# Ledger of designs, part 23: designed miniproteins, single chains, continued (4)

Each design is a single chain, and the fold is of that chain. pLDDT is the mean over its residues in the fold that is shown.

## One batch from the design tools (miniprotein)

Design m12820
Fold by ESMFold2-Fast:
Structure m12820 (fold): chain A 56 residues (1-56)
Amino acid sequence: MKDLVEAGEEILELLSGDKELTEQARNDFEEALKSGTISQVLAEYMELLMERTKKL
């Protein structure tokens, strides 16, 4: 779990230029940790970051 939390922190740092998306990601990670879907949610946000890297 600690490694997954650290991955979430890295993603939040990379999203920090978008206040709304960062807040959504933070809430999604907390809910995903409680529901056991954190790996799936992290993968989805990594895809978003890769799309942003191509355009921004």
Scores: mean pLDDT 73

Design m12821
Fold by ESMFold2-Fast:
Structure m12821 (fold): chain A 61 residues (1-61)
Amino acid sequence: SAGEEKAKQVYELYKKYLEGEISEEEFRKELRKLGLSDAEIDKILESEEGLQEVMVRLALE
């Protein structure tokens, strides 16, 4: 589904961020382009559980 593909893109961006390939600013910018809210982006950056919650929501779209 489109939501599953979006979730995959979010996870790929997250890996690049953790590996230092992109800055937090660029990561936030790319997630906004994918339609994520600032609140969801903050959840992803705060914890692995926050990432999981956002990923599940996206996959259900």
Scores: mean pLDDT 85

Design m12822
Fold by ESMFold2-Fast:
Structure m12822 (fold): chain A 57 residues (1-57)
Amino acid sequence: SDVERAIRMGEGAKAAGEALGNAEAAALGQQSLDYARRGDWKKGEALANEAGRLLGG
């Protein structure tokens, strides 16, 4: 559940970063996915949130 949520957050962050041409946000989204898929869902969420901050600013 927590891992699944973190994966979805990372997928969203990566896709949004790619769509908006924000390479830093896309990279953070990819890192979020990698951590979440390894079971580190807290780190995954933190990285996805960082990507979201870049995309929201």
Scores: mean pLDDT 86

Design m12823
Fold by ESMFold2-Fast:
Structure m12823 (fold): chain A 93 residues (1-93)
Amino acid sequence: EEELELDIERGVVEIALAVGIVASRNQKDPKAKEVAELFSKLLDAVNAADLTLEQVREVRRLISEAIRAFNNGDYETAIEKLKEALALVEKAK
């Protein structure tokens, strides 16, 4: 079922965003705090939006890229990818 696939993909996105918030919130760097705020805003936006399976998969791809950049200390790229994901969710209305 496409609905089951959508539910699974949404669950993965929500877990990834929650992990991102926890990982970034304890950092002393101001840019890492901005990353945490963007993860939190994106979680709220995803929960409020009726996203298609294709849109959820694209958001997940951007979140994965943001997490990879964050783990490499590249907060600037992480911020860029999270803002791109947020813009996609905002346009889904």
Scores: mean pLDDT 79

Design m12824
Fold by ESMFold2-Fast:
Structure m12824 (fold): chain A 64 residues (1-64)
Amino acid sequence: MAEELRKKGDELFAEGKYEEAAKYYIQSVKLKPNDVDFANAYRAAKLAGNEELAKEIMKLAKES
């Protein structure tokens, strides 16, 4: 469920595992698009230093 994926993303973000957190937030938004999970995914990708992942999240948000 999207809610469970979001919780896992939040746990990973709290641990500083930003790239993994972003992946879980992306899985959550693919099941149930929402602005909060898109924002969290983007922020996590930026904190991970993964500019390519941040661009992919931005494209996904525009398609939703």
Scores: mean pLDDT 80

Design m12825
Fold by ESMFold2-Fast:
Structure m12825 (fold): chain A 78 residues (1-78)
Amino acid sequence: DAEKAAVLQAQRDLAASSGNRWEELRELMARQVRVFFRSLGLEPVGEEFARRILAARTEAELAAIEREIQAVVAEYRA
């Protein structure tokens, strides 16, 4: 959990250094979210989050989606 959060933060830091990294970051996050939720048997939830990530226009929108993902993951683990 902490390691995955650190990796996502590092990817966001890289995206902030170049506009070209923004598209790569969104695509990578969408793929990782799909794989993660598929592994939990929640593929439709992963597809919905991936769609929202790809539609995100600002870092604030991505941060809001990340918070929702963390909330769902916490509830599922509880």
Scores: mean pLDDT 74

Design m12826
Fold by ESMFold2-Fast:
Structure m12826 (fold): chain A 77 residues (1-77)
Amino acid sequence: KEELFEKAKELVKESLILAGADETQAQYVADQLESLEEAKSVVRAILRGAEISGAPADVIEKLRQTLEEIEKLLKEA
């Protein structure tokens, strides 16, 4: 399902920008993704990094919601 993968790439890009990456870095990472499983792994890593760095609670909550969205996409695939 190509549409599910494209949505996951957008979610990864948004998560990276939210975590402080610039748009070029976020796009580069999204373009390197090969699977929904990889997208989930990347967002999980971003969330973990945000928690360790003491990011604002609203940022952490947004990343957690994004991870749940990717998990739903993975169930549909």
Scores: mean pLDDT 82

Design m12827
Fold by ESMFold2-Fast:
Structure m12827 (fold): chain A 108 residues (1-108)
Amino acid sequence: SMEKRKELEAELDRIVDETVARAQELIDSGKLTEESLRALVREAFDRVRELAEKYGLTPEEQKRALVRAFGRLRTRLIDLLRQKGMEEKADIVSRVVGEELGEALAEL
């Protein structure tokens, strides 16, 4: 239903928002590394997959949900880096988020 689609999208946005908030905490504490970013992004995609399974999505629909989450997360993390004066790390974010998306898609 359209209502279930709106609920799913709101829950996806919540996962992205929470992930970005945790990334900000890592930046503010000086603990943002490629390893800590990768762990954070992997956890986010695992949460998206669990959410998609909870909603009874097909593998193809789960792939679309992961790709949508990827786009939102990548954009929000790059914007966060710009706000913190860390634009030079945008390429690392793009690569890590893309690599973890690839791993998540391969599990479907």
Scores: mean pLDDT 86

Design m12828
Fold by ESMFold2-Fast:
Structure m12828 (fold): chain A 71 residues (1-71)
Amino acid sequence: MLTPGAAAARTIAELLTERGPVPRDELIREAAERSGASEETVERVLRTLIAAGVLGEADGEVTLLRPPVPL
């Protein structure tokens, strides 16, 4: 069973893989809708993934950064 945070993380990765770079606000809203997590949960997960270097953000757009090697 996915936690709300895990569901949000999976949905963010899927959306960015399918669509390429997405505006931050649109990504949060669509990920919340698809995952069933709250926008607050999606925002928290998004910030965590950006801080971890899994996602990049440039001028309000979010991009999936592929890890160079599994850690």
Scores: mean pLDDT 76

Design m12829
Fold by ESMFold2-Fast:
Structure m12829 (fold): chain A 60 residues (1-60)
Amino acid sequence: KWRELREQAIKAAKEGNIDEANKLLTEAMRTLLAERPGDEGQREIVRAANELIEAIDKAK
């Protein structure tokens, strides 16, 4: 599920592994789009992307 990938991305970001976090972010977004296509899926992708970007930024 995309939630599991999101949690893994946040953990990688906290560890300072930005490359791994970016890979997991990409997979989470692809998984979310596949499970929830359309307007609702697009809004969930934007929310997930913003949350992961903030987690990565805080890990710096």
Scores: mean pLDDT 72

Design m12830
Fold by ESMFold2-Fast:
Structure m12830 (fold): chain A 96 residues (1-96)
Amino acid sequence: LSEELEHEIFRAMVVLSLAVGVVAARNEGDEETAEILRKTIDEVDAALEARDYDGAIAILEKAKEEVKKKASPELAEELERLFDLNIKRIEEKKAE
């Protein structure tokens, strides 16, 4: 695979992973948290397209804090794990 295709696959994996969080929020009837996640996905995807890994990490860290304040404790815990997983993936990609 070309590096360009590998990068596109990486972006798709992060976006799809975060989209699972949107489904989780909607299943709990939390449209506000779902909207935060949709906005976060768009911002992270744009940052990753630009190869701004530090920006993508900062966006996820900010979204994590916002979700902690607004979501139920159970949903917040699930989404925090999802954010942490994706932050780690981006950090590993940056270190490459």
Scores: mean pLDDT 87

Design m12831
Fold by ESMFold2-Fast:
Structure m12831 (fold): chain A 63 residues (1-63)
Amino acid sequence: SLPPVPETRPMSEEEIEELIAMLREKGQNVSREALRKRFSKYDKEAVLQMLEQIEQEAERLRG
């Protein structure tokens, strides 16, 4: 079967700000510039996977 076509578009300033806020709530400190470099195109799945990985890593480090 064919995979679904991913949603690809440039990430907006508002989406970057929301992502920064979510990452700060998880104890991550990232710059707007770093996020733009990581996400050349908006990928909802990649954003969700990154947030999930950060949470899992934080839980593992808490012991």
Scores: mean pLDDT 66

Design m12832
Fold by ESMFold2-Fast:
Structure m12832 (fold): chain A 79 residues (1-79)
Amino acid sequence: MELERRKEELRRRLEEARREYILAEAEAGLYRMGREVLRLGGGPEEEIERYERLYEEAERRAEELRREAERLEEELRRL
């Protein structure tokens, strides 16, 4: 049946998006922590800027993955 196949495909994609989202969130948290530690310790400006960029990139990925997961959940709900 087409519906069963579509539901399984969407569920698989949703699980993948959720796993990637969790990983991106974890990466963002680590970069944020690294930035804070460097700032508190008076670390080099270049390193602080590097962690800031990495954090922003990870946050952007997480936001995109969150939106993708929400779209997939909505599609599954409509089936």
Scores: mean pLDDT 85

Design m12833
Fold by ESMFold2-Fast:
Structure m12833 (fold): chain A 74 residues (1-74)
Amino acid sequence: SHMEEAEKLMEEGRKALKAGDYETAIKLFQEAVEKYREETDRPVRALGMLAVAYDAAGQTEKADELFAEANRLA
């Protein structure tokens, strides 16, 4: 299912983030957000992880925007 695909992307994104591969983590979490959006209007966990990846990459303004979006949808 799309939710199972999204969960796999989340797991792969977390592994990339732990490895310090922030560009790959951002891409994987972006794909997870899109997969979750097919099933729900509240992809809160995926948006939160995408924000963490942007923050780790030094893109703090983008991270703040994504955290704010996730908080509004929670």
Scores: mean pLDDT 83

Design m12834
Fold by ESMFold2-Fast:
Structure m12834 (fold): chain A 76 residues (1-76)
Amino acid sequence: SSSDLQSYFNSIMDTLTSISNDMTTQDTRNVTITSLTNWRDYFSDHDPQLSQQIGNILTQVQNSTSKQQIIDILNS
């Protein structure tokens, strides 16, 4: 269901935030972009609305200038 997919999406965001705490800014950016791109593409076929939401988050991450901004984006 849409609710189950949103819960799954939130779990992905929490995981990325956790990983980011132990990484450099560059590594955090690269891993987050790769992960969000893969999940955006996956949800494109399963939930286009969530795919668009992930795409918006991806754009915010690409425009971030620090690791803390990436973490804040993922927690939003």
Scores: mean pLDDT 75

Design m12835
Fold by ESMFold2-Fast:
Structure m12835 (fold): chain A 78 residues (1-78)
Amino acid sequence: MEKQIELDILIALAEIYVYLLKKGVERGDSPEVIEATKKKIDEILEEIRRLAESLPPGVRAQAEKDIEDLKKEIEKAL
């Protein structure tokens, strides 16, 4: 249960950073700021993958799907 809550928090945090990345690009933030936000997202996605590896197969499959959806949103933002 605790690990599932941690996973949900990490996914929500990644979504927040993807939103911030999109807003930064729309505002014309510097390349350094955009790259820093992207790096932070990458770190969170790695943490999601690591945590999901210790969880049941169904939870891991959903986490991988969530990561792929987030990656698509990042591609659309850039």
Scores: mean pLDDT 84

Design m12836
Fold by ESMFold2-Fast:
Structure m12836 (fold): chain A 85 residues (1-85)
Amino acid sequence: SAAEEEQRENLLKMLEATIELLDETSPADSLEEIDKKVQELAEKYNIPENYKVAILLIVRRALASGTIEEVKKQLEFIKEKLKEG
């Protein structure tokens, strides 16, 4: 359905934006700087507000856990699988 295709497109945009943000984010970045980067990427990709919250939580958790590279790898895998559907 058109709704399922739109949902897939929004998920792909969210994954792309999250990967891009993880590439640009450092453990030295403040929470305020991270929030700003999320807002800028959400505007760039035209991402709905509910997906912005998901991006923010993923990035903050990856930074807190020191797992940025592992999370990026997982998101790339999910993105590839979504493109196959």
Scores: mean pLDDT 79

Design m12837
Fold by ESMFold2-Fast:
Structure m12837 (fold): chain A 60 residues (1-60)
Amino acid sequence: MYEAKLEFDNKETAEKIAKELKEEYPEVEASVEGNTLTLKSDLPVEKFIGIVLRVLGESL
């Protein structure tokens, strides 16, 4: 299982991204604590990294 933690400017942004990820990638477990989004998945590392990079790209 792979895990990534991403920090955003506020909780609202983290929750919005978590909701969008659950709709596009139901295999990814997304949880929000404050302004931190934690992603967990058993997906192949390349696919998981691709999802993380997409989230970072949408946050720029």
Scores: mean pLDDT 76

Design m12838
Fold by ESMFold2-Fast:
Structure m12838 (fold): chain A 90 residues (1-90)
Amino acid sequence: SPFVEAVRAVVENPGLYTTAEDLAKVPGIDAAQAQALHDFLNKHPLIELPKLSPADLQTIPGIDEETARAVVELLKEPEIQELLRALYGE
């Protein structure tokens, strides 16, 4: 899913994906999806993402239940959790 890959890109390289325009560079993400994800991330710090439910992610316009569940599973991946811990602990 392009949206799952966009979330992965933000977690792996947060300094490279700070704007909606940066997120729109992810293949398969349009400008509206990039803006919606950027707005969501401004309300939810990266360290809090693993605490979110699929229903919380479905508040992003255009995200269905399957995509929301896939994002939750990505955020539970050990490598992703280690990256988020590094961002929190510095």
Scores: mean pLDDT 80

Design m12839
Fold by ESMFold2-Fast:
Structure m12839 (fold): chain A 119 residues (1-119)
Amino acid sequence: PTVTESGGGTVPEGGSVTLTGSTSAAPEDIIGFMWYRQAPGKGQRLVASISRKGTVGYAPEVEGRFTISADLSKSTSTLNMSNLQRSDTAVYYQVAVVVGSDGKSPAFVEGPGVQLTVT
């Protein structure tokens, strides 16, 4: 499977933006979605996750500002980002967690990433 993302661009501090990721994986093979970011000079960081059952997780610095949702029937997740800070400037990418070729182990499919710049 592959992942494709949309959204991003340049937004003002205090603004809002929505990122959307889609995967070519079949809905029945989806275990969950994760959104990672990589800021200049920093490592990759998990900012949000959602499981097939709808369990969500957030990094402390984005909790209350970011909301993740999923539409399994469309093999998509969205990351709604509000009250943006300059520290949110990063490349954001979706990781689809899918059933691996053995039918048991998770496999991770990472998107190419979208740039968000907060000014």
Scores: mean pLDDT 88

Design m12840
Fold by ESMFold2-Fast:
Structure m12840 (fold): chain A 68 residues (1-68)
Amino acid sequence: SDAEREAILTALEARRAELSPREALALALAANGHSVREIARFLGISPATASRLIRRAAEKLGLRIPRP
C-alpha cells in the first residue's frame, strides 16, 4: 500500500547511515513501485543482485520487503 511505502521511505531517511548507497537506492525504487527488473536495468546490475540489495536493505532496517 502507499502507507507501507511511505513507512519504508521514512525509515530510509531516518536510518540512511545503516545502508550502502546502492542498498538505499534499490529499496527506495522498490518502495516507489519499480520492479526488480527495472531496478536492475537502472543500476546496471543483474535482477538477482537487485533482489539481494533490496532484501539486505529491508533486513538492516527491520522492514518487510516491498512487493509489487
Scores: mean pLDDT 78

Design m12841
Fold by ESMFold2-Fast:
Structure m12841 (fold): chain A 59 residues (1-59)
Amino acid sequence: SSITIGHLRGEVLRLVYTGQYDEAIEVLEGSIRTAREQGDTETAEALERLLREVEEKKR
């Protein structure tokens, strides 16, 4: 996989901490799309789980 999960998680966490939920969601949606295009189902599922958590925090 060309996705660096550790770096991505760090960026998403920073965006969430600063209240930039829409940006965090966009980053996650793009990364999920890339993972699925590359056939990386495990990464896509992990990112989809994280996306749900971010969406819940935005509510």
Scores: mean pLDDT 80

Design m12842
Fold by ESMFold2-Fast:
Structure m12842 (fold): chain A 68 residues (1-68)
Amino acid sequence: DAEEERKKLWELGTALYYIEQKYSSAAPSFVEKAKELAEEAKKYNPEVYERGLEKAEEALKEYEEMLK
């Protein structure tokens, strides 16, 4: 169902938004939550999962750069 797929993508985007806004010691927890949402999205569309995972990995990389 495309609607469920969009809902999961929206939830993933919200999690990634919080990662971007916070960039704190809690950031790894937000990345884990985003990955969990991406795994759920995989049930509907592998492309959505891959996109979500990519965004979560980008956010983690930015967080690691911030810790330099």
Scores: mean pLDDT 59

Design m12843
Fold by ESMFold2-Fast:
Structure m12843 (fold): chain A 111 residues (1-111)
Amino acid sequence: VAPNRLVGLKNTSGVLTAAAGATVTVETTFSSTITTTATLVFHVVSGVADVSVNGVTAGTNLKAGETAYYSVNVAAGETVTLTITVTNTGSETATVAYGLTDGENAAPAPG
């Protein structure tokens, strides 16, 4: 079995739930076996939320069904810890699902 490129160590996927006006934070930790781009993918399941990673905005006032991305370059053997922050900007509970993917140079997108 080929080794995984990104090695999840802590909280590399999950669901974050924030009450109206609340902010929730989680740390994710991973390493890479090769030099690549790692991408955190955020999908809003319900409510309205801002999403940031290490203080960098991934999306603002994201609504149910919207997706945001945060990419970081990772060197072979490097361990990366990122702080994910979800702030509920709406009047109802916000639910955001997230996961980590290997975003290395894929074949060019079909034209």
Scores: mean pLDDT 78

Design m12844
Fold by ESMFold2-Fast:
Structure m12844 (fold): chain A 59 residues (1-59)
Amino acid sequence: GDKEKAIAYAKKLILAGATGEEIVLELMEKFGLSEAEALDIVAEALKEIDLGPDDVNPV
């Protein structure tokens, strides 16, 4: 579904070196998510790729 695609997209952006703010904005633009929904997707993507929260500036 759209959530699964958003998580996969966020994972690709994280691995490409995008900042958390850039990823949130991209998710809002491409998937029509709210900021809170985009932040949830980023958190799920980080958990799936075993990166710590220190790799993304805590909002």
Scores: mean pLDDT 76

Design m12846
Fold by ESMFold2-Fast:
Structure m12846 (fold): chain A 89 residues (1-89)
Amino acid sequence: DEEAIELFNQGLLLFDQGKYDEAIEYFKKALELDPNDWITLTWLGQVYFKQGKYEEAIEYYEKAIELDPNNSIARDGLEETKKKLEEKK
């Protein structure tokens, strides 16, 4: 879906600008149009991780891995996020 791709690309632009809350809004809009887009789910994990919202990051990384078990980016992101949670203990 071209509209979903445009929303995703706008989310990436906002992420690069450090506008994480706005990036999340656009990624979520893209996901509403394509709920099984494991790429968008992976990027939602990345944005939440950048905000220090590790529980939310884990949820999105796990969803991305469920849709694509060979997704090394989401697997690496999940491992890093879990490590960050352990460092807070």
Scores: mean pLDDT 86

Design m12847
Fold by ESMFold2-Fast:
Structure m12847 (fold): chain A 83 residues (1-83)
Amino acid sequence: LSVEQRNAEAEAAAEAAERLAEELEARIAAGTISPQEAVAMTSAVGLLAAEAKAFSTDPAIVRRAEEAARRARAATDAFLAAA
């Protein structure tokens, strides 16, 4: 992959991680998600965040990816603890 392609893939992965973390938070708040789905979505956010970091060392992209993963984990941990 070219540098431009890697940067584009990293941005796409970070954006996907952010969107999925937001969806997870919204579904938990709405009561429309099972514990199994929450764990699966958190794992998916983690993989997208890892992909973004694998393709880019840009501090802005890394920060977005890590924040998305942190939000997903925090939301799911709180959800499971309340069960």
Scores: mean pLDDT 86

Design m12848
Fold by ESMFold2-Fast:
Structure m12848 (fold): chain A 97 residues (1-97)
Amino acid sequence: SRLLEEARRHVEEAIRKLEEAFSTGEVQREVSRALASAIMALDALERGNLEAALRYLDNAIEDAREAFRLATDPRVQRLLSEAIRHLEEARRLLEEV
């Protein structure tokens, strides 16, 4: 499915942004939680489990929003904002499947 391929790309971009945020050392615990959930969402998509993918995306979005709330570095805030946007777009695309 084209929607599944686009959703997968958005989750992969979110993972890259979360990994960059993690590497800064700020809000590492919260970023790590979001990253774990995003990776599980990607795995669920690869296994064709849309219900699990949506649950993991919801968890990743909530954890990334918490990380954003706690972040003080503008670079980290930008990376987390971009990650959240990608996760939300992936979730929107999966609701169309």
Scores: mean pLDDT 91

Design m12849
Fold by ESMFold2-Fast:
Structure m12849 (fold): chain A 60 residues (1-60)
Amino acid sequence: PVERLIEALKEGGAKEVDKITTSDSMPEEAKEALKKAKLSIASPEAARALHEEIERIERE
């Protein structure tokens, strides 16, 4: 699943992040985390952290 996130960020990173960050149900803290992760998507660790953050947001 992490590989899919890295792919999405590389191919449509800006659009995908914008789509999520414009969600009315998403906490502001999560939106900021997604923006930061977008800038460091070259790192597998950053992509993994992004995946965990998204999972937490979707659960809550």
Scores: mean pLDDT 56

Design m12850
Fold by ESMFold2-Fast:
Structure m12850 (fold): chain A 89 residues (1-89)
Amino acid sequence: ERERRAQEFADAAIGSLENAVKADKEGNKRESAVYATAAALILVGGDVEGLRLTPEQAERLKKLAEEYGKVSGDKKLAESFIALVDRLA
Protein backbone atom coordinates (compact mmCIF):
# COMPACT_ATOMS: atom_id res chain seq x y z
CA GLU A 1 0.00 0.00 0.00
CA ARG A 2 2.68 2.53 1.02
CA GLU A 3 4.88 1.64 -1.99
CA ARG A 4 1.86 1.97 -4.30
CA ARG A 5 0.83 5.26 -2.68
CA ALA A 6 4.42 6.60 -3.00
CA GLN A 7 4.46 5.71 -6.72
CA GLU A 8 1.06 7.37 -7.32
CA PHE A 9 2.24 10.45 -5.43
CA ALA A 10 5.49 10.69 -7.44
CA ASP A 11 3.67 10.15 -10.77
CA ALA A 12 1.13 12.87 -9.90
CA ALA A 13 3.84 15.39 -8.95
CA ILE A 14 5.91 14.63 -12.07
CA GLY A 15 2.87 14.82 -14.35
CA SER A 16 1.69 18.13 -12.90
CA LEU A 17 5.14 19.73 -13.23
CA GLU A 18 5.54 18.37 -16.80
CA ASN A 19 2.15 19.93 -17.65
CA ALA A 20 3.22 23.22 -16.04
CA VAL A 21 6.40 23.35 -18.18
CA LYS A 22 4.50 22.44 -21.36
CA ALA A 23 1.74 25.00 -20.76
CA ASP A 24 4.28 27.77 -20.09
CA LYS A 25 6.22 26.92 -23.28
CA GLU A 26 2.91 27.17 -25.19
CA GLY A 27 2.28 30.64 -23.69
CA ASN A 28 -0.59 29.44 -21.50
CA LYS A 29 0.58 31.19 -18.34
CA ARG A 30 -2.64 30.67 -16.33
CA GLU A 31 -2.79 26.92 -17.03
CA SER A 32 0.94 26.66 -16.24
CA ALA A 33 0.41 28.39 -12.86
CA VAL A 34 -2.47 26.01 -12.03
CA TYR A 35 -0.31 22.93 -12.79
CA ALA A 36 2.66 24.37 -10.85
CA THR A 37 0.38 25.00 -7.85
CA ALA A 38 -1.00 21.45 -8.12
CA ALA A 39 2.57 20.03 -8.16
CA ALA A 40 3.46 22.08 -5.05
CA LEU A 41 0.34 20.89 -3.19
CA ILE A 42 1.03 17.26 -4.17
CA LEU A 43 4.63 17.49 -2.88
CA VAL A 44 3.55 19.16 0.39
CA GLY A 45 0.80 16.55 0.85
CA GLY A 46 3.29 13.75 0.27
CA ASP A 47 5.67 15.24 2.84
CA VAL A 48 2.87 15.52 5.44
CA GLU A 49 1.83 11.90 4.71
CA GLY A 50 5.45 10.73 5.17
CA LEU A 51 5.88 9.61 1.55
CA ARG A 52 9.37 9.61 0.05
CA LEU A 53 10.82 9.80 -3.45
CA THR A 54 13.26 7.34 -5.00
CA PRO A 55 16.56 8.88 -6.22
CA GLU A 56 15.35 8.53 -9.83
CA GLN A 57 12.02 10.27 -9.08
CA ALA A 58 13.82 13.04 -7.16
CA GLU A 59 16.27 13.64 -10.05
CA ARG A 60 13.39 13.80 -12.57
CA LEU A 61 11.45 16.28 -10.40
CA LYS A 62 14.54 18.49 -9.89
CA LYS A 63 15.17 18.60 -13.66
CA LEU A 64 11.53 19.57 -14.23
CA ALA A 65 11.69 22.24 -11.51
CA GLU A 66 14.86 23.72 -13.08
CA GLU A 67 13.20 23.70 -16.52
CA TYR A 68 10.07 25.33 -15.06
CA GLY A 69 12.23 28.05 -13.49
CA LYS A 70 13.96 28.65 -16.82
CA VAL A 71 10.79 28.83 -18.98
CA SER A 72 8.55 30.67 -16.45
CA GLY A 73 11.22 32.96 -14.96
CA ASP A 74 9.88 32.05 -11.49
CA LYS A 75 13.24 31.07 -9.96
CA LYS A 76 11.93 31.37 -6.38
CA LEU A 77 9.18 28.80 -6.98
CA ALA A 78 11.64 26.53 -8.83
CA GLU A 79 14.08 26.73 -5.87
CA SER A 80 11.19 25.92 -3.48
CA PHE A 81 10.34 22.82 -5.55
CA ILE A 82 13.99 21.68 -5.51
CA ALA A 83 14.25 22.18 -1.73
CA LEU A 84 11.02 20.21 -1.16
CA VAL A 85 12.17 17.39 -3.47
CA ASP A 86 15.49 17.21 -1.55
CA ARG A 87 13.54 16.90 1.72
CA LEU A 88 11.45 14.04 0.24
CA ALA A 89 14.42 12.13 -1.23
Scores: mean pLDDT 83

Design m12851
Fold by ESMFold2-Fast:
Structure m12851 (fold): chain A 67 residues (1-67)
Amino acid sequence: SRKQQLLQELGRLVFSVVPEEDHELAQDALVRLALGRHDEALAVLLSVVPEEHHPEVRRLVEELRAL
């Protein structure tokens, strides 16, 4: 599904840039996204993802919200 594709794309981005010690927080945020808790998940992702990647993270979360 498009939702699974977007979650996979976001997961690949996040786990490529987030330090391993923050991977549990990132994984929890992806679970929250899968449950429709977009704002909670976005806040967590923006706290662990480097600022240079924030536009892409925001775009993918907003695409998930629009589904």
Scores: mean pLDDT 86

Design m12852
Fold by ESMFold2-Fast:
Structure m12852 (fold): chain A 104 residues (1-104)
Amino acid sequence: MEELQEKINKIKKLMDEAYQHALEAARAGAAGDVDATVEHMNRMAKLINEIKKVAPNITGEEADEILTRLARAVGEAFRNPERMEELVKKAADEAYKKVIEKLK
């Protein structure tokens, strides 16, 4: 039980950090800052890879799907800045739920 709770807590922290980088990538994209957008997208991808190490039952294809969905949410968010936080948060919450379901 404790080991599972520790994994859940670590995944939550990593996903919250990935959400922040996705949100900053969307903000940078909306401002036309390509270098900042790429940097935050790369940090988000590294965090998803760290989540995969904590949750090894996630396949490479499932990790790629999570990254693709988050990248699409970032793209949609910088084109719709009024909905930016909503769009990125929804994608991050859906990704978190999918990861946690794989721990059961």
Scores: mean pLDDT 84

Design m12853
Fold by ESMFold2-Fast:
Structure m12853 (fold): chain A 99 residues (1-99)
Amino acid sequence: EKDEKDREEIKKMREEGVSDEELGQYIADGVRDVAAERVAKVLGIPVEEIRERNPTIGSLLLAIAAAQKGRLDDAEALIRNDPEVEDRVTRELFEEAKK
């Protein structure tokens, strides 16, 4: 549904010679929106609360991973864009993945 519209828009941008930077930004915005919806569902909060906090794509992806491992407090801290929590959770998830 939304994916069909996104594919058609990307095709138009490529046909019009839009820069790689502009195309990358469009894709990044789409990824951020989908990630925010997934975090909202996992945490049981409205997606609007996630959007109001304006988290980075990295923080959203880490929040999803943390929530899937039962680390709900870490997931919420990541949504607040706390860089110390982002660094810590990244290291912990990387170490867990090695095992």
Scores: mean pLDDT 70

Design m12854
Fold by ESMFold2-Fast:
Structure m12854 (fold): chain A 110 residues (1-110)
Amino acid sequence: EEKRKKAEQFAKDLLNNAQGFYNTGLLAGKKSKEGKEIKELAKKALELAEEAVKSIDDVEKMKELVDKALELGRKVGEIAGKTDATLGAAIYINIAGMGFSADLMIKYLE
């Protein structure tokens, strides 16, 4: 019961970090010649993070969705960082927050 409540709190933190990542990705997309790719990858990563939180009762599925979201997020950071190092760094900070929140969410579900 208590562990489930903590997992749900970290699920909210994961979504908050995913939203921050997405907003920064959209900003980077406006400044980059690869902006369409950045926006498409950022949206897909956000959708995967949202699906991961909805999959809280299936830990293995949730882990796979988180891993995919973080992989796409890192790609967004790489592309964005080539044009704007500060926005690339901001994207990686949001990705780190997503990973940390996901790890704690998983810890309280196991």
Scores: mean pLDDT 87

Design m12855
Fold by ESMFold2-Fast:
Structure m12855 (fold): chain A 67 residues (1-67)
Amino acid sequence: SEEYERAFRLFDKDGDGVITRAELRRVAPRSTDEQIDALIQEADRNGDGVIDFEEFQAWMDRALSGQ
């Protein structure tokens, strides 16, 4: 959905098509490193250490629809 695309673009400050650890820290500065690592591990299904749009959309869908 366009809402997920907009949210993804807010995290993807560099416009590289993935969300990195550094980009997550910019958007969630009150989160600990451990919390950010946990989010990446939860969302990163490919194990490449970044979150692509498909992984982000699936994670956000669970977060918004499951809670």
Scores: mean pLDDT 71

